Designed miniproteins, single chains, continued (3). Designs and how they scored, part 10

Each design is a single chain, and the fold is of that chain. pLDDT is the mean over its residues in the fold that is shown.

## One batch from the design tools (miniprotein)

Design m8317
Fold by ESMFold2-Fast:
Structure m8317 (fold): chain A 61 residues (1-61)
Amino acid sequence: IEDVLRRGTQEVADAIKAGDNEKAQKLIQDLTKKLTGVDVEAKPDVEETLKRAQEAIGKAL
């Protein structure tokens, strides 16, 4: 589970670094769904999407 979180987080960071916000948002949504089973809505701001994903993960535990 920790390995999935670390790899997913790295992939998101790489996508953000590359300027591919759409890919970053899809990776955040996929990671959150894989960890919690919850679909997170993609927002125009990747940082906002990340915050929502963190909240969903924290609540699902």
Scores: mean pLDDT 70

Design m8318
Fold by ESMFold2-Fast:
Structure m8318 (fold): chain A 100 residues (1-100)
Amino acid sequence: SEEEEKKKKLEEARKKLYETIDSAEPELGKEYVEAEKRILELRDRLVEILKENPNPDAELKKNLQEASNYLEEAVDALAERKPLEEVEELIKKAEEYIEK
């Protein structure tokens, strides 16, 4: 189902995030560490929403998918050490979709 697909996407994003923290944390500046914490908080919010809504409607499904996609892009940008402004923009996009 589409729900299984979304759960897999979220698990992949979570795995990439933890791998990024484990491999790079000692070399990150304070600003990047704060960005990683923000991504983790948003990931936890996505997990909670999915747990509370096992059969989400079409609007919720679309919003969660967009949030998950932006979160994955933020993790990739962070892993690639892209400018903090780019990472922050992706985080903001994910947050906008989560808050609906």
Scores: mean pLDDT 72

Design m8319
Fold by ESMFold2-Fast:
Structure m8319 (fold): chain A 76 residues (1-76)
Amino acid sequence: MAALREMAERMVERLAAEARASPSLDEIRRLLQAAQQGADALDRLVAAGASPRTAIMAEGLRALAERLAAILAEKE
């Protein structure tokens, strides 16, 4: 469980760094939409009784969406 959370955190940081380096606001908006949709889908699975691993993935996607929204706001 801890290793999965660490991997998710590292992935979020890498994707956020790539988004910050991206010259395209539209690309960041598409990534944000995908992260939000993914988090919502996984949250529905968690509510339906999915495994603890699904909850960790949902948390990671929510964290990514929050970071992408902040980066988008900084670039605007």
Scores: mean pLDDT 80

Design m8320
Fold by ESMFold2-Fast:
Structure m8320 (fold): chain A 65 residues (1-65)
Amino acid sequence: SEISRETAAALRVIGAEIEGKVSVEEVDGKKVYTLNKTSPEEQRELKEDIELVAKAFPSVELRLE
């Protein structure tokens, strides 16, 4: 696939939200992602994906608790 790493990460984060693994809220025009209680492996992978999205899109922040 020729999609960018950032686009692939964004698609995985959307999938995780649909599955209930992350919650999203909007604060001051920014999307804040909270990781739900999941396995350490899933948390690490989701953190990496959300960090990639946050670097590409300044309107995204990660909350880990």
Scores: mean pLDDT 74

Design m8321
Fold by ESMFold2-Fast:
Structure m8321 (fold): chain A 82 residues (1-82)
Amino acid sequence: GTFSITVTVKGSTGAEQAGTTLSDKLSESGGTVSDLSASEVTTTDTTFTITVSNISESTAKDIAEALSSLSGVSGASVSKSS
């Protein structure tokens, strides 16, 4: 299925941690990124919304949980894309 993963990262270190984790999880699952958008939340924090295709709901939730566990990430969530 297709899912939207939203992750809020702290600075460049948080962005690198989130990017690496997302890339590794997608490589393992065969998922693909179909869209990526970014918005500034504060001067130090950025929220990325990533549309991922060709994964299961459980895989999408596992990715969000892994992202939320990173020290440079303030939060991550997943929703089913319409």
Scores: mean pLDDT 79

Design m8322
Fold by ESMFold2-Fast:
Structure m8322 (fold): chain A 113 residues (1-113)
Amino acid sequence: MRTSAPEDSVEEQARLAVELAREEGIEVEAVLVVTTPDGRRFAMAVGRTEVDGRPEVVITVADARASFPPALLDAIEAAIREGTASGDAAAVAERLAELLREAGYEVELFHVE
């Protein structure tokens, strides 16, 4: 499964998600590596930023092909809202991992700094 395009690796996707988030002024606290039930993999970074002068938890996804069913997306948005109120992006990442696993996804969770 190694090709001449190492940018397709999940580790490189995780690095790109973190870099993209940091370029937008997001303090990254965790990275989720997600495997869909059909075997596709993508990475998402979870961190904090300021929106309208208030702290907010934000998710950054490097793979534009990553998509979720509407019900799961609603649950993810609720978890982000809860985490924004608590100010704990790491707790949001853990909650997202739980929700994704309940939906049949495989999730590897990495804490960052």
Scores: mean pLDDT 72

Design m8323
Fold by ESMFold2-Fast:
Structure m8323 (fold): chain A 74 residues (1-74)
Amino acid sequence: AEEVKKLAQDASDLARGLAQMAKQNGMPQKVVDLLLQTSDKLDKAAKLAPKDPKKALEDVLKTVEETDKALAEL
């Protein structure tokens, strides 16, 4: 549970950092918005992990899949 929380939080922080870098380097707003949405979803999964680590992990995997598909459509 604690490990899932930490990994999801670290992933959320990374996505937020990437969104900031994308914005600073003039990448399309759609890319910035997608990374910020990914960060928010991962942060919510991190907060859920102590209560339901299985659901939190499923939410992380779903977020990764949705982000990959959205990036492929850009």
Scores: mean pLDDT 82

Design m8324
Fold by ESMFold2-Fast:
Structure m8324 (fold): chain A 90 residues (1-90)
Amino acid sequence: VEEATAKGTLGGTGGGLGAAQGILDQEVPKEHEKLAEEGAKQAIANGTAAGRARGKRLGELLEKAKAEGDETMARAAQAGIDGLAELGAA
């Protein structure tokens, strides 16, 4: 009867595992509303994962630009990081 641990594991072990949770939910209600909600949740998780990977690349570009004295590239990389933060927060 301790569902919290299993649910925490399924939800806490990574954004990708939210898809498995969605499949389980589909068995019970089997409604388009539930599918749409899970689809939106998965899209956000996918966007977040892509954002994190892009954030790493932008960080590398920022460090490279600083090492090379490329002020324009450094500013562009920072703007990209800012845009990703806005998307991740939205």
Scores: mean pLDDT 56

Design m8325
Fold by ESMFold2-Fast:
Structure m8325 (fold): chain A 66 residues (1-66)
Amino acid sequence: GDAVGEAALAAIPVLEESVKERTAPEEARKRVEEALAPFRDRLEVGVEVEEEDGKTVRVTVDLRPR
């Protein structure tokens, strides 16, 4: 199967719920990493959280085939 597509579909609902619950950035990062843990055997997974100007939180999920 498409491991990148599967991982993206696993990450999206976790990110949506984190936004809906107003989850702290570090907790959101942890939840995404936990959702993507099963894919680490097939993919290189990077999750980064950046706070910009105290008003914007950017979450970057980088998924690369091994």
Scores: mean pLDDT 75

Design m8326
Fold by ESMFold2-Fast:
Structure m8326 (fold): chain A 65 residues (1-65)
Amino acid sequence: RERLEELRARYLELTDELIKLSKQFINAKKTDPEKAKEYQKQINEVTKKLGEVAREIRRLRAELA
């Protein structure tokens, strides 16, 4: 249970980070295309991490069933 709660907290943290990066990306697209590319890479990395955490949550939930 504790591990599942940690993973859910991590998922929320990554989701918040993704939202912040998305806002920075939109703003950067208007003023600095090079920074926009960097934010896009960071968004891709966070999205990948979110997928990993989501898979781990699903696995643990299946074990508890």
Scores: mean pLDDT 81

Design m8327
Fold by ESMFold2-Fast:
Structure m8327 (fold): chain A 107 residues (1-107)
Amino acid sequence: MPEIDRSKLTPEEIADVLVKAIDEAIEKGDFERALAYLGTLIGLFAEWLDENPDLPKETVDRLIAKIREAVDKVEEYVRKNHPELLPEVEALRQAADAVIAYAREKA
């Protein structure tokens, strides 16, 4: 797992590290790890929204875009290589959509 010092990194920088980790896991065929990193990213986004009510709208919008792209990328690769894991991807998409809706309600 990438070591993330959350005290020194912005939410966007942490998101970029996790997106890169997802990409590397997919390239290695480690789809279970890719799903775990995606879940971590979604969970951290929810935490950042709760802990940082002053997050700029532009930052929130960029994080939403990164999460949507990550979900779509993981879904495409899982659909092609491990269709049995599609229920896990669907659960993560639903979790992402719920957090995105929450972010939009606070805007």
Scores: mean pLDDT 81

Design m8328
Fold by ESMFold2-Fast:
Structure m8328 (fold): chain A 97 residues (1-97)
Amino acid sequence: LGSVANLPLEVQKEINLALALIWVTATTLKYPEEVRRAIVKLALEHIEKIIDENNGVLTREDIKEALLKAVREAERQGLITPEQAEDIIKEVEDIYK
């Protein structure tokens, strides 16, 4: 959150929309609240890492990659099944085409 708070407002808006998308998608797929919170946290952590590594530059492609990595990490941790991971990935890929 610290790194994100120092970004331009338009970039913060894009991040907030991406995190809201993951939350809404997981809610629609009826994932438990704890799983939804975990995926959003992982997405934010990946976004913050990209911001730190790229000196505050964040592209739409970087956001897509962060969301995909968060979903795969949630699957790796056993928070979601492979089938659930593919459902979210399809939604993310459809929006970020």
Scores: mean pLDDT 80

Design m8329
Fold by ESMFold2-Fast:
Structure m8329 (fold): chain A 86 residues (1-86)
Amino acid sequence: SLENLRKEGREREDEIVAAIDGNIELAKQYAERYKATGDPEDKRKAAIYLVAAQVLVIAAEFMGLDPERVAELREKVREVGKLLDA
């Protein structure tokens, strides 16, 4: 049930946050590489990790993670998006 998933999400919050942060960090690294090199492959990889982070943030919200931590992750995703679009 969704309630059981939310309980599991709360118990595993730090693990889920770490997984999201990992995808954000990879997206940021590839976006920065793209800005330095202009390599379309770095842009593609940045976009893939950014989309993965966005999907995981949505899942984290549905799993009942702390709204403040979810908001912080959303802001990090937004900042990487700005970097990639700049």
Scores: mean pLDDT 86

Design m8330
Fold by ESMFold2-Fast:
Parts: C-alpha cells; sequence; structure tokens
Structure m8330 (fold): chain A 87 residues (1-87)
C-alpha cells in the first residue's frame, strides 16, 4: 500500500539519522514504534502527519538539536513528494 511504502521510506530516514548523529538506541526504538503504529493507518496523509508529529515530540523531549529536527523535516517532505509523484 502507499502507507506501507511511506512507512518504509521514513524508517530508512530515521535509521540513517540515528547512524549519522549517534541517536541513543532507546530513542531510536521509540521512533521505530511510532512508524509501526503509523503502518496500521489506511490514509497515507494521516500516517505521515502522525509520524512527523510523534517523532518531533520525541526529539524535543530528548533535547535533540534543531539541526537534526530540520534535516528530518526536510527528508519527510522529500519522501512525501516522491510518494505523491508515484500516485
Amino acid sequence: SVTDELVERLREVVEELAKKYNIPEELLEKMLEVLEQASKFEDPDKAGAYIYTQTMDLMDENNIPQEIKDEFAKKVSEVGKEIKEKE
């Protein structure tokens, strides 16, 4: 489904950011749980909004720098655009 493709692409984004910026494993696990919950949505727009909002909240609670949050936001926008172009 479109939602499954969106979740898979955003999982790659989250895992690459965690590797690049040495995000703690406990925070990465919580971010991956957000993606797992979003995979249950049938509406890809709702899934994307849920992933974005929950992941940003997790990063804020864990004092993740604004630069990393900005890179995540940019990657989410790029993935969303690519998914819309396939439909």
Scores: mean pLDDT 83

Design m8331
Fold by ESMFold2-Fast:
Structure m8331 (fold): chain A 68 residues (1-68)
Amino acid sequence: SLLEQARRYLREAIRALNAGDYESAIRYADEAVRYGRAAGTPEGERIARLAQAIRDIALLELGKEVHF
């Protein structure tokens, strides 16, 4: 289901974030947002919000390595 895909991508985003793989964390988080919103359920919306927070953290960490 869409909700199960959202949960899977959320888990992968968290794993990537913990591993310091910020680019993968952003990609997985974006997929979790898409599937969470597509599910059209309150749980899907909660997954999407958590995934957005993970994306923002990963972007912040990735930005620390930018020279400009």
Scores: mean pLDDT 86

Design m8332
Fold by ESMFold2-Fast:
Structure m8332 (fold): chain A 89 residues (1-89)
Amino acid sequence: DAEEWLRLIDRAEELVKELPNLSPLEQDVARALIIISLTVIKLDAERKGLKEVSEAAQKAIDAVSDPNATEEEILKALQELREAVEKAA
């Protein structure tokens, strides 16, 4: 369901934008929640044979998991995932 995936991406983008305003512990929790949401998209896309979506989801997971990644880099990866989902719909 592309609509469900887009909702997860919207929530991930909100959490990424909130990261600078959070404590270190709250940032760790937010990153974990983002990774869980992106993993749901990745696994569902893999099951459906949607390679572009699963690959974009993995890139977004990698960006969120990288402590050196900037907010801009993470948001770019999420935007690429959004575009892959919209193209697959």
Scores: mean pLDDT 88

Design m8333
Fold by ESMFold2-Fast:
Structure m8333 (fold): chain A 60 residues (1-60)
Amino acid sequence: LPESTLDSAYEAVQRDPRLAPLAAETFRAFGLEEAAEAALRLHQDPSDPALRAAFERAYA
């Protein structure tokens, strides 16, 4: 499984949280359910720093 695909999805969400739904599909395809859920929460409120921090922790 190419790890670079996951890193690209993670970077895309950090640059533009509007891409979170597409990134969440990628995370789920690789079994990263917590990262997918955190990305979708950030998409609902992209200005919330707590949700961004939660997404960073879920992927790390």
Scores: mean pLDDT 79

Design m8334
Fold by ESMFold2-Fast:
Structure m8334 (fold): chain A 73 residues (1-73)
Amino acid sequence: AKAELEALAAEMIAAIKAGDWARAEELAARMEALALAAYEALRERDPAAAAELIEAAQRQVAAIAAAYAEVQA
């Protein structure tokens, strides 16, 4: 789940830098769906892994925000 989120985030950053906003929106939706499903699967069975997933998602959101700022500069 974390590795998959990181891979999708990398593709989204590449799409943002290429100016492919439609692709970036599609990838954002896939990341959200994957993160939600993975979190729901983990939260009752392994709260520590669920917390790590949230931390990984937050790091990817920060990286995506940085890519947007870079393109706008």
Scores: mean pLDDT 78

Design m8335
Fold by ESMFold2-Fast:
Structure m8335 (fold): chain A 67 residues (1-67)
Amino acid sequence: SELEKKIEEIKKAILENNISDEQKKFLQELADKNPDLWAKLILEVRAEKVEELERDVTKEEIEELIK
């Protein structure tokens, strides 16, 4: 679906530290309208980043990257 594709693109952008303002706005809207999908995205980003950050990734850090 288009929603799943957009979520995957945003996930990649977060992991590359290259998230746009439009993508941040989309994530804010996603958190309000589809909290389950937003939570899933956060967990997936956290899982990917744990390898990069020596397994020291907090929920607050992931949420700050999205804002």
Scores: mean pLDDT 70

Design m8336
Fold by ESMFold2-Fast:
Structure m8336 (fold): chain A 69 residues (1-69)
Amino acid sequence: VVRLRVTVDPARADEAERFLLRLLLTHPGVLSVRRLSDTTYLVEVRPEDVEEVKEILLAHPAVLSVEEV
């Protein structure tokens, strides 16, 4: 699996959480979403879906950055 560290806008934290949880439910390449802090999430993704998931995450205005860890 590939792990992505996702940093979200604290002013939009509730929106970001709903978005990430919906992504977990709807995208087969997203295996888990774990909250690390109020503004940081760890998202586990299938290797073949990493680039698509990064694009989806960065397209959302509540997402500030995505880093592979």
Scores: mean pLDDT 87

Design m8337
Fold by ESMFold2-Fast:
Structure m8337 (fold): chain A 73 residues (1-73)
Amino acid sequence: MEMLTVREALEIFAKKYGLKLSEEDIEELARRVFLSEVEDLVPKSVLDKLPEALQIFLPSLSERLQEKIRKAL
């Protein structure tokens, strides 16, 4: 199974949806959505589930990141 870091998965997702994530945004998403570190490995298949996961975890994110995600999705 092809593996990505959480960072790589988030960067691919961000590019697909026209979302601009700062380093702080990537670190927050790793902690809050993935419950992991930015450099932890995840299956590439997580990319297909990420839009739904972000909707579910949206209320637990900072207001700054919530606004970015709402505009992209």
Scores: mean pLDDT 82

Design m8338
Fold by ESMFold2-Fast:
Structure m8338 (fold): chain A 105 residues (1-105)
Amino acid sequence: SPIVENIEEAIRSLQAIADLLEKNGFTTLAAQVNQLVRQAQQYVAQQDYSKAADVINQAIDLLKSAMDDVKSKMSEKDYLQFLLRLIVAGSSNVVVESMLAREKG
């Protein structure tokens, strides 16, 4: 299913971000992202893709709110990886939301 494939890609991207955050000393932010990833995985197991997408959006919004702090404290190389993974998570989740909207609500 394209919905499942895109949710799984968003989750993998968020996991990669959490690992990168932990490596760079953002331990609290990494733990918060990992908690949201676990919640999204629970909703996927329940086939509640709408709630999974909502939790992924919560993680993306959390990361966007921390962006200035992350940019100031990460190397340019690590920040570029952070930014690219965040774009992948966001783009994949937009595909999920678009597919769910087409399923007649």
Scores: mean pLDDT 89

Design m8339
Fold by ESMFold2-Fast:
Structure m8339 (fold): chain A 95 residues (1-95)
Amino acid sequence: MKEKFLEIAKKEAEEVKKRAEELGLEVPEAVGATYFLARYYLIDRDYEKVEELLKKYPAVGKSVEELTEEDLRALDEAVKPEAEKIVKEYEELLK
C-alpha cells in the first residue's frame, strides 16, 4: 500500500508542475515537493503533519485545478527558507 500512496502523491506533484506551465510559470523542485509531502501525509493519515504544512503553505490545501498564478507565486516565496529541508524529506520518503 505504501508504494501506491507514493505513486499517488508523486503524480499530484507532477500535476502541480503542469498547472504552473499552463499558467506560464516555472516553479522550483521545492514547490512540487511541498505538495507531495502534504498529499503523502494526508494519505498516510498523519493529520498533525498535514495541519503543520497547511499553516505554512495554505495553497497545498487546494486541488491542482484550483491553483492560481497568485497561489503558486506565494507558495514559491513561502518555501524558499526551507527548500533544502523539504526536498530532503521528500527524497527520504521516496526510499
Scores: mean pLDDT 79

Design m8340
Fold by ESMFold2-Fast:
Structure m8340 (fold): chain A 83 residues (1-83)
Amino acid sequence: MEEIKEKQEKLEKLFTEAVRLMLTDESPENRERVLKLLDEIIKMAEELGDEDTVRLARAMKLQVEHPDATPEELARLYREYLE
């Protein structure tokens, strides 16, 4: 609970790393690493009560798991997932 700002800064760092790896998705190994990072981001965001970051990380995870999905399909999936 204490050092909320420190945890938020860590979340931003992990999020940035996940995005960077997604942009370099030339191998299955990168996708596995992104999924692991997103799981850690979700866990930390849940601990902080940061629902916005949880939603964003869940959306990104769905995108990585469903690379052929449209942005509209991804938006619907994460909305249903969070309901």
Scores: mean pLDDT 73

Design m8341
Fold by ESMFold2-Fast:
Structure m8341 (fold): chain A 81 residues (1-81)
Amino acid sequence: SAAERRERLVALLGELVPHLSEAEREAVATRLVDRFGERLTDEVLDRAAAMVRPSAATIRDAEEAYAVWLTAIGLAIAEAA
């Protein structure tokens, strides 16, 4: 479900960008779920998280987090196709 995908994204954001506030992480997760919907499979999220992880500490704010994750998810989806 969309709620389960959002919860998993919030958990991944909490792990990778814990320096952002909870509200910022939740907002980013909601935007990504709205953008990608059902394409956010567990495999896509795991691949995207692996792409983000090496540079996650350099993410400064919610907008940058959204841009980085948007790119990573897009690449993960393209690889799955």
Scores: mean pLDDT 86

Design m8342
Fold by ESMFold2-Fast:
Structure m8342 (fold): chain A 77 residues (1-77)
Amino acid sequence: EIEKEVLKQIIDSLYKAGYITPEEYEELKRLLETDLEKARQKVIEILSNILGISKEEAQEILDLAVKRMEEIKKRKK
């Protein structure tokens, strides 16, 4: 659930910044509900391309974002 929330925030940010099209945005949001693993892989690919980093580095950034979101949720309990 936390990973899905983080991916949604990243996808929303990418769309707002103009890095993805409305069609790509709708597809990624659909993938969040139907195939979380594919959504994750596509987000990693997009981040890797935009930032000019490896897919492994993009995955590490995503993992750190998930970890930080977990910490924020722990503070609310």
Scores: mean pLDDT 79

Design m8343
Fold by ESMFold2-Fast:
Parts: structure tokens; sequence; C-alpha cells
Structure m8343 (fold): chain A 87 residues (1-87)
């Protein structure tokens, strides 16, 4: 099984408020079937409020579905790590 996780961080200031944005992409490959999960974490530095989203494309093959599940699990772990860094 092959797994790759990428995290992109950006800081944005809107109306005097600072937001940290984390884009997370995880890719998994099982028996040549590839799947990708992507998520975003938005942290409002003023309020301490955190939003997150996570999703993956639908897969039709059994190995593609397993790859999607692995990609979602790895992306979720990375999102949780990023949120813990903000506490």
Amino acid sequence: MKVEVKTEEETVTIGGHKYKLFGVTARAEINGEKAEASGTVVYDEETGKIYSSLGAEKQSTPDGKKAADVALEEAQREIEKQIEKLK
C-alpha cells in the first residue's frame, strides 16, 4: 500500500482578524487503484473557533474504495494533528 500526505498552510487577514487555513490532501494506492481525500481546517485566531471539512471522491472498485478509506483516515489524522498544534 502506498500513502502520501500533503499539508499546505496559509495565514489570511480579513477585517483585522487573522485566520490560519490548512489544506490537507492524502493519496492512497492499493493494487494500482488510487484515491484522494482532501480537507480544510480554518482557525479564527481572534475567537479560537475551528472549522474542518473532509471528503473523498466516490470509488467504484473494491480496491479503490479501500484506497479512499485509507486516504480519508490519513487525512483525518493530519487534520487532528494540525488542530492539536492550535491548542
Scores: mean pLDDT 81

Design m8344
Fold by ESMFold2-Fast:
Structure m8344 (fold): chain A 76 residues (1-76)
Amino acid sequence: SMNDLLAEMMRDLKENNPEVFAQIAALLKQAQEAYDAGDYDKALALIEQAADLIIKARPDIREAMETVVKEAKELL
């Protein structure tokens, strides 16, 4: 499933590129805080930044990340 793929990817990043993992985690936390505050434009921008970092570290999942960003745009 996509959840299993994302969990495996985040585990791999945490083990092999912990600084990039930390940056992604910080961006996703900020995105959640922006969403909870009703700032959907900021939440989307932070999700896009996190997706870009994931794609740079793991270009093999670009298509999956582009789908996640597209779905986020439809929901926000």
Scores: mean pLDDT 82

Design m8345
Fold by ESMFold2-Fast:
Structure m8345 (fold): chain A 79 residues (1-79)
Amino acid sequence: SLLDLGQQYIRLSIQYLRRKDYGSARDYATQGIRLFQQSNSPLLPTGLRLLSHALEQLGDLDRSQQLRQQSDQLTQQGS
């Protein structure tokens, strides 16, 4: 399913983040996010946080912060 494929991309993104391959982590997180958006998945915030972390390490601080804020809004864990 699209959800299962999205989860596989997110697992790959996490593995590449742990190995400090931020380019690959960004690419896999982006693919997972697109599948989560298509399936209206509750895992979308997780994908956004992973992409935010990869972008921060790549020096795209503005986009990283925007994605983190979007993730926080979707989880409703902010005040």
Scores: mean pLDDT 84

Design m8346
Fold by ESMFold2-Fast:
Structure m8346 (fold): chain A 69 residues (1-69)
Amino acid sequence: MIEIENSISELIKAMKEALKEGKQVRITFRGDKTMAELAKQAAERLGAKIVSVREEGDMATVVIETPKP
């Protein structure tokens, strides 16, 4: 499992590496609500699936699954 906090650039990098390697991976992204929305948009642009979104106070956790090769 890949865990990324507060970095959209690291999330995009992790998703692109998974696609390049032909791997389906699950990534748990944690950030504020604005970063969570950006994470969802980045995932959708790369064809990834949003598995779950959990909001706790000002923080959100997004579980993303990259597409199958």
Scores: mean pLDDT 82

Design m8347
Fold by ESMFold2-Fast:
Structure m8347 (fold): chain A 55 residues (1-55)
Amino acid sequence: ASALEAATALLVKESGASREVATEAARRGQDRVGPDASLGEVAAAGAEILREMGI
């Protein structure tokens, strides 16, 4: 929960995406790397997903 929210905040800061879009990207990122992944791993995967979405 908190790791997902922190990753979302990082994605908003880095990409300028809306909180809703960043939340979706962070959620998909966590799904990609697994539920026990670190904040950095979730954020990195989320950033990749935002790039795949054209953001």
Scores: mean pLDDT 79

Design m8348
Fold by ESMFold2-Fast:
Structure m8348 (fold): chain A 80 residues (1-80)
Amino acid sequence: EEIIAKLEEYKEKIENGTFTREDGLEYMELAKEAFKDINTVKGDKLTEAQKAVLEVDRLISEKNGVLTPELKKRDEELLK
């Protein structure tokens, strides 16, 4: 619940063009928290928080461009 609310704030900042590198670093730590139980996830059984993280990643890559190298590294860690 709290994670989803924070992710929604980041989505709004990205769309508004106010998403900073500092916001992105905080977002990455929140994303790691959402995926801490990734070993229990199979296929399309992603949690709502995990789905929200993937949507924010997409928006950062498409709209903002900030943290692109960091997002790639994070995605590689999550998909191990």
Scores: mean pLDDT 66

Design m8349
Fold by ESMFold2-Fast:
Structure m8349 (fold): chain A 107 residues (1-107)
Amino acid sequence: GLALEAVRAVEEGDYDTAIALALFSINVAEKELEQARKAGDEEKVKIAEAYLHMARGALYAANKDYDKAIEEFEKAIELARETGDSYLARQAEEMLKRVKELKEKAK
């Protein structure tokens, strides 16, 4: 997804691309969340909130706020587990792993 591509751009040192991808991912996730809320679909709301946390985490990573990025990805993992979406959980776990490695490299 776009949020994971943003984290990969951070790993490559392409912060402009990372910020652009993260912002686009946030915009998409916010629209999906609004639609899910209007529909009253609790499961889709949780899934959309998980994607929004992943997108925000990617933006924090692009700004080198790794601790906030980690917090956002951990929230996404929790929501993914609550919905039983194993694909979403794996994506969030991969992003968490990559950002932890970025934080260690920054020391």
Scores: mean pLDDT 88

Design m8350
Fold by ESMFold2-Fast:
Structure m8350 (fold): chain A 121 residues (1-121)
Amino acid sequence: SLLAEANRLAGQARDLALTSLGLLTDSLKNAKKLGDNETSSLVELSITKTTDGLRQLGLGDYGKARVYLQEAASLTSKAYDLAKKNGDNELANLLKEAYGLLSAASSLTGRAQQLLDSYQS
Protein backbone atom coordinates (compact mmCIF):
# COMPACT_ATOMS: atom_id res chain seq x y z
CA SER A 1 0.00 0.00 0.00
CA LEU A 2 1.02 3.65 -0.44
CA LEU A 3 0.85 4.16 3.34
CA ALA A 4 3.12 1.16 4.04
CA GLU A 5 5.65 2.36 1.42
CA ALA A 6 5.55 5.94 2.84
CA ASN A 7 6.26 4.53 6.34
CA ARG A 8 9.14 2.39 4.98
CA LEU A 9 10.76 5.40 3.24
CA ALA A 10 10.31 7.55 6.37
CA GLY A 11 12.00 4.80 8.43
CA GLN A 12 14.95 4.73 6.00
CA ALA A 13 15.16 8.55 6.14
CA ARG A 14 15.21 8.38 9.97
CA ASP A 15 18.09 5.85 9.94
CA LEU A 16 20.11 8.00 7.49
CA ALA A 17 19.46 11.17 9.55
CA LEU A 18 20.51 9.39 12.78
CA THR A 19 23.75 8.21 11.11
CA SER A 20 24.41 11.76 9.84
CA LEU A 21 23.80 13.12 13.38
CA GLY A 22 26.66 10.90 14.64
CA LEU A 23 28.96 12.16 11.86
CA LEU A 24 27.96 15.79 12.59
CA THR A 25 28.72 15.26 16.31
CA ASP A 26 32.19 13.92 15.39
CA SER A 27 32.62 16.86 12.96
CA LEU A 28 31.75 19.36 15.72
CA LYS A 29 34.37 17.79 18.05
CA ASN A 30 36.96 17.95 15.22
CA ALA A 31 36.14 21.59 14.30
CA LYS A 32 36.33 22.69 17.97
CA LYS A 33 39.72 20.93 18.38
CA LEU A 34 40.94 22.89 15.31
CA GLY A 35 39.65 26.19 16.81
CA ASP A 36 37.46 26.66 13.70
CA ASN A 37 34.61 28.74 15.13
CA GLU A 38 32.90 29.34 11.74
CA THR A 39 32.72 25.63 10.80
CA SER A 40 31.73 24.75 14.41
CA SER A 41 28.79 27.21 14.25
CA LEU A 42 27.55 25.77 10.93
CA VAL A 43 27.83 22.19 12.25
CA GLU A 44 25.96 23.12 15.48
CA LEU A 45 23.13 24.61 13.38
CA SER A 46 23.11 21.49 11.15
CA ILE A 47 22.83 19.27 14.28
CA THR A 48 19.87 21.38 15.47
CA LYS A 49 18.14 21.15 12.05
CA THR A 50 18.80 17.37 11.82
CA THR A 51 17.30 16.93 15.31
CA ASP A 52 14.27 19.06 14.32
CA GLY A 53 13.87 16.93 11.17
CA LEU A 54 14.04 13.69 13.20
CA ARG A 55 11.40 15.06 15.58
CA GLN A 56 9.07 15.88 12.67
CA LEU A 57 9.64 12.39 11.15
CA GLY A 58 8.57 10.92 14.51
CA LEU A 59 5.42 13.08 14.42
CA GLY A 60 4.61 11.97 10.84
CA ASP A 61 5.05 15.53 9.48
CA TYR A 62 7.14 14.55 6.47
CA GLY A 63 6.75 18.00 4.85
CA LYS A 64 8.39 19.81 7.80
CA ALA A 65 10.92 16.98 8.22
CA ARG A 66 12.02 17.36 4.57
CA VAL A 67 12.54 21.15 5.00
CA TYR A 68 14.62 20.72 8.18
CA LEU A 69 16.74 17.94 6.61
CA GLN A 70 17.31 20.10 3.49
CA GLU A 71 18.41 23.02 5.73
CA ALA A 72 20.74 20.65 7.62
CA ALA A 73 22.23 19.42 4.31
CA SER A 74 22.77 23.02 3.12
CA LEU A 75 24.53 24.00 6.38
CA THR A 76 26.66 20.82 6.22
CA SER A 77 27.63 21.63 2.59
CA LYS A 78 28.78 25.13 3.68
CA ALA A 79 30.78 23.58 6.55
CA TYR A 80 32.34 21.09 4.08
CA ASP A 81 33.41 23.93 1.74
CA LEU A 82 35.11 25.75 4.66
CA ALA A 83 36.88 22.60 5.91
CA LYS A 84 38.09 21.82 2.36
CA LYS A 85 39.32 25.43 1.85
CA ASN A 86 41.24 25.22 5.16
CA GLY A 87 42.83 21.85 4.23
CA ASP A 88 41.10 20.03 7.14
CA ASN A 89 40.82 16.73 5.24
CA GLU A 90 39.48 14.58 8.12
CA LEU A 91 36.78 17.17 8.97
CA ALA A 92 35.94 17.62 5.26
CA ASN A 93 35.52 13.84 4.78
CA LEU A 94 33.17 13.57 7.81
CA LEU A 95 31.09 16.51 6.53
CA LYS A 96 30.97 15.13 2.96
CA GLU A 97 29.57 11.81 4.27
CA ALA A 98 27.06 13.61 6.55
CA TYR A 99 25.94 15.81 3.61
CA GLY A 100 25.30 12.73 1.41
CA LEU A 101 23.23 11.06 4.14
CA LEU A 102 21.20 14.23 4.88
CA SER A 103 20.51 14.79 1.16
CA ALA A 104 19.34 11.16 0.83
CA ALA A 105 17.21 11.44 4.00
CA SER A 106 15.56 14.64 2.68
CA SER A 107 14.85 12.99 -0.72
CA LEU A 108 13.30 9.87 0.90
CA THR A 109 11.21 12.08 3.22
CA GLY A 110 9.92 14.06 0.20
CA ARG A 111 8.96 10.79 -1.53
CA ALA A 112 7.20 9.59 1.66
CA GLN A 113 5.17 12.85 1.71
CA GLN A 114 4.17 12.38 -1.97
CA LEU A 115 2.96 8.82 -1.25
CA LEU A 116 1.09 9.94 1.89
CA ASP A 117 -0.64 12.75 -0.07
CA SER A 118 -1.63 10.22 -2.79
CA TYR A 119 -3.02 7.82 -0.14
CA GLN A 120 -5.09 10.61 1.50
CA SER A 121 -6.45 11.82 -1.88
Scores: mean pLDDT 92

Design m8351
Fold by ESMFold2-Fast:
Structure m8351 (fold): chain A 73 residues (1-73)
Amino acid sequence: MDEKQRANQELIAEGRELLAGSVDELRARLTEMGKKDREKGLRLASAAYAVADEEGDEAKRQAALEVMKALLA
């Protein structure tokens, strides 16, 4: 259980770091990650979406959602 809590916190931290860049950088990084590891890409995109939604960053929220839709197709 501690490992799962740690993994979740690391994922949220990684999502916040991705949001520090531009919208284009966020989209590119999430897309590349999804290409290499689809599950990790989806988890990172979901984390980035949640953080952007909390911060009210509509552009980054939409970019994360677009990547999630592409990876789920």
Scores: mean pLDDT 77

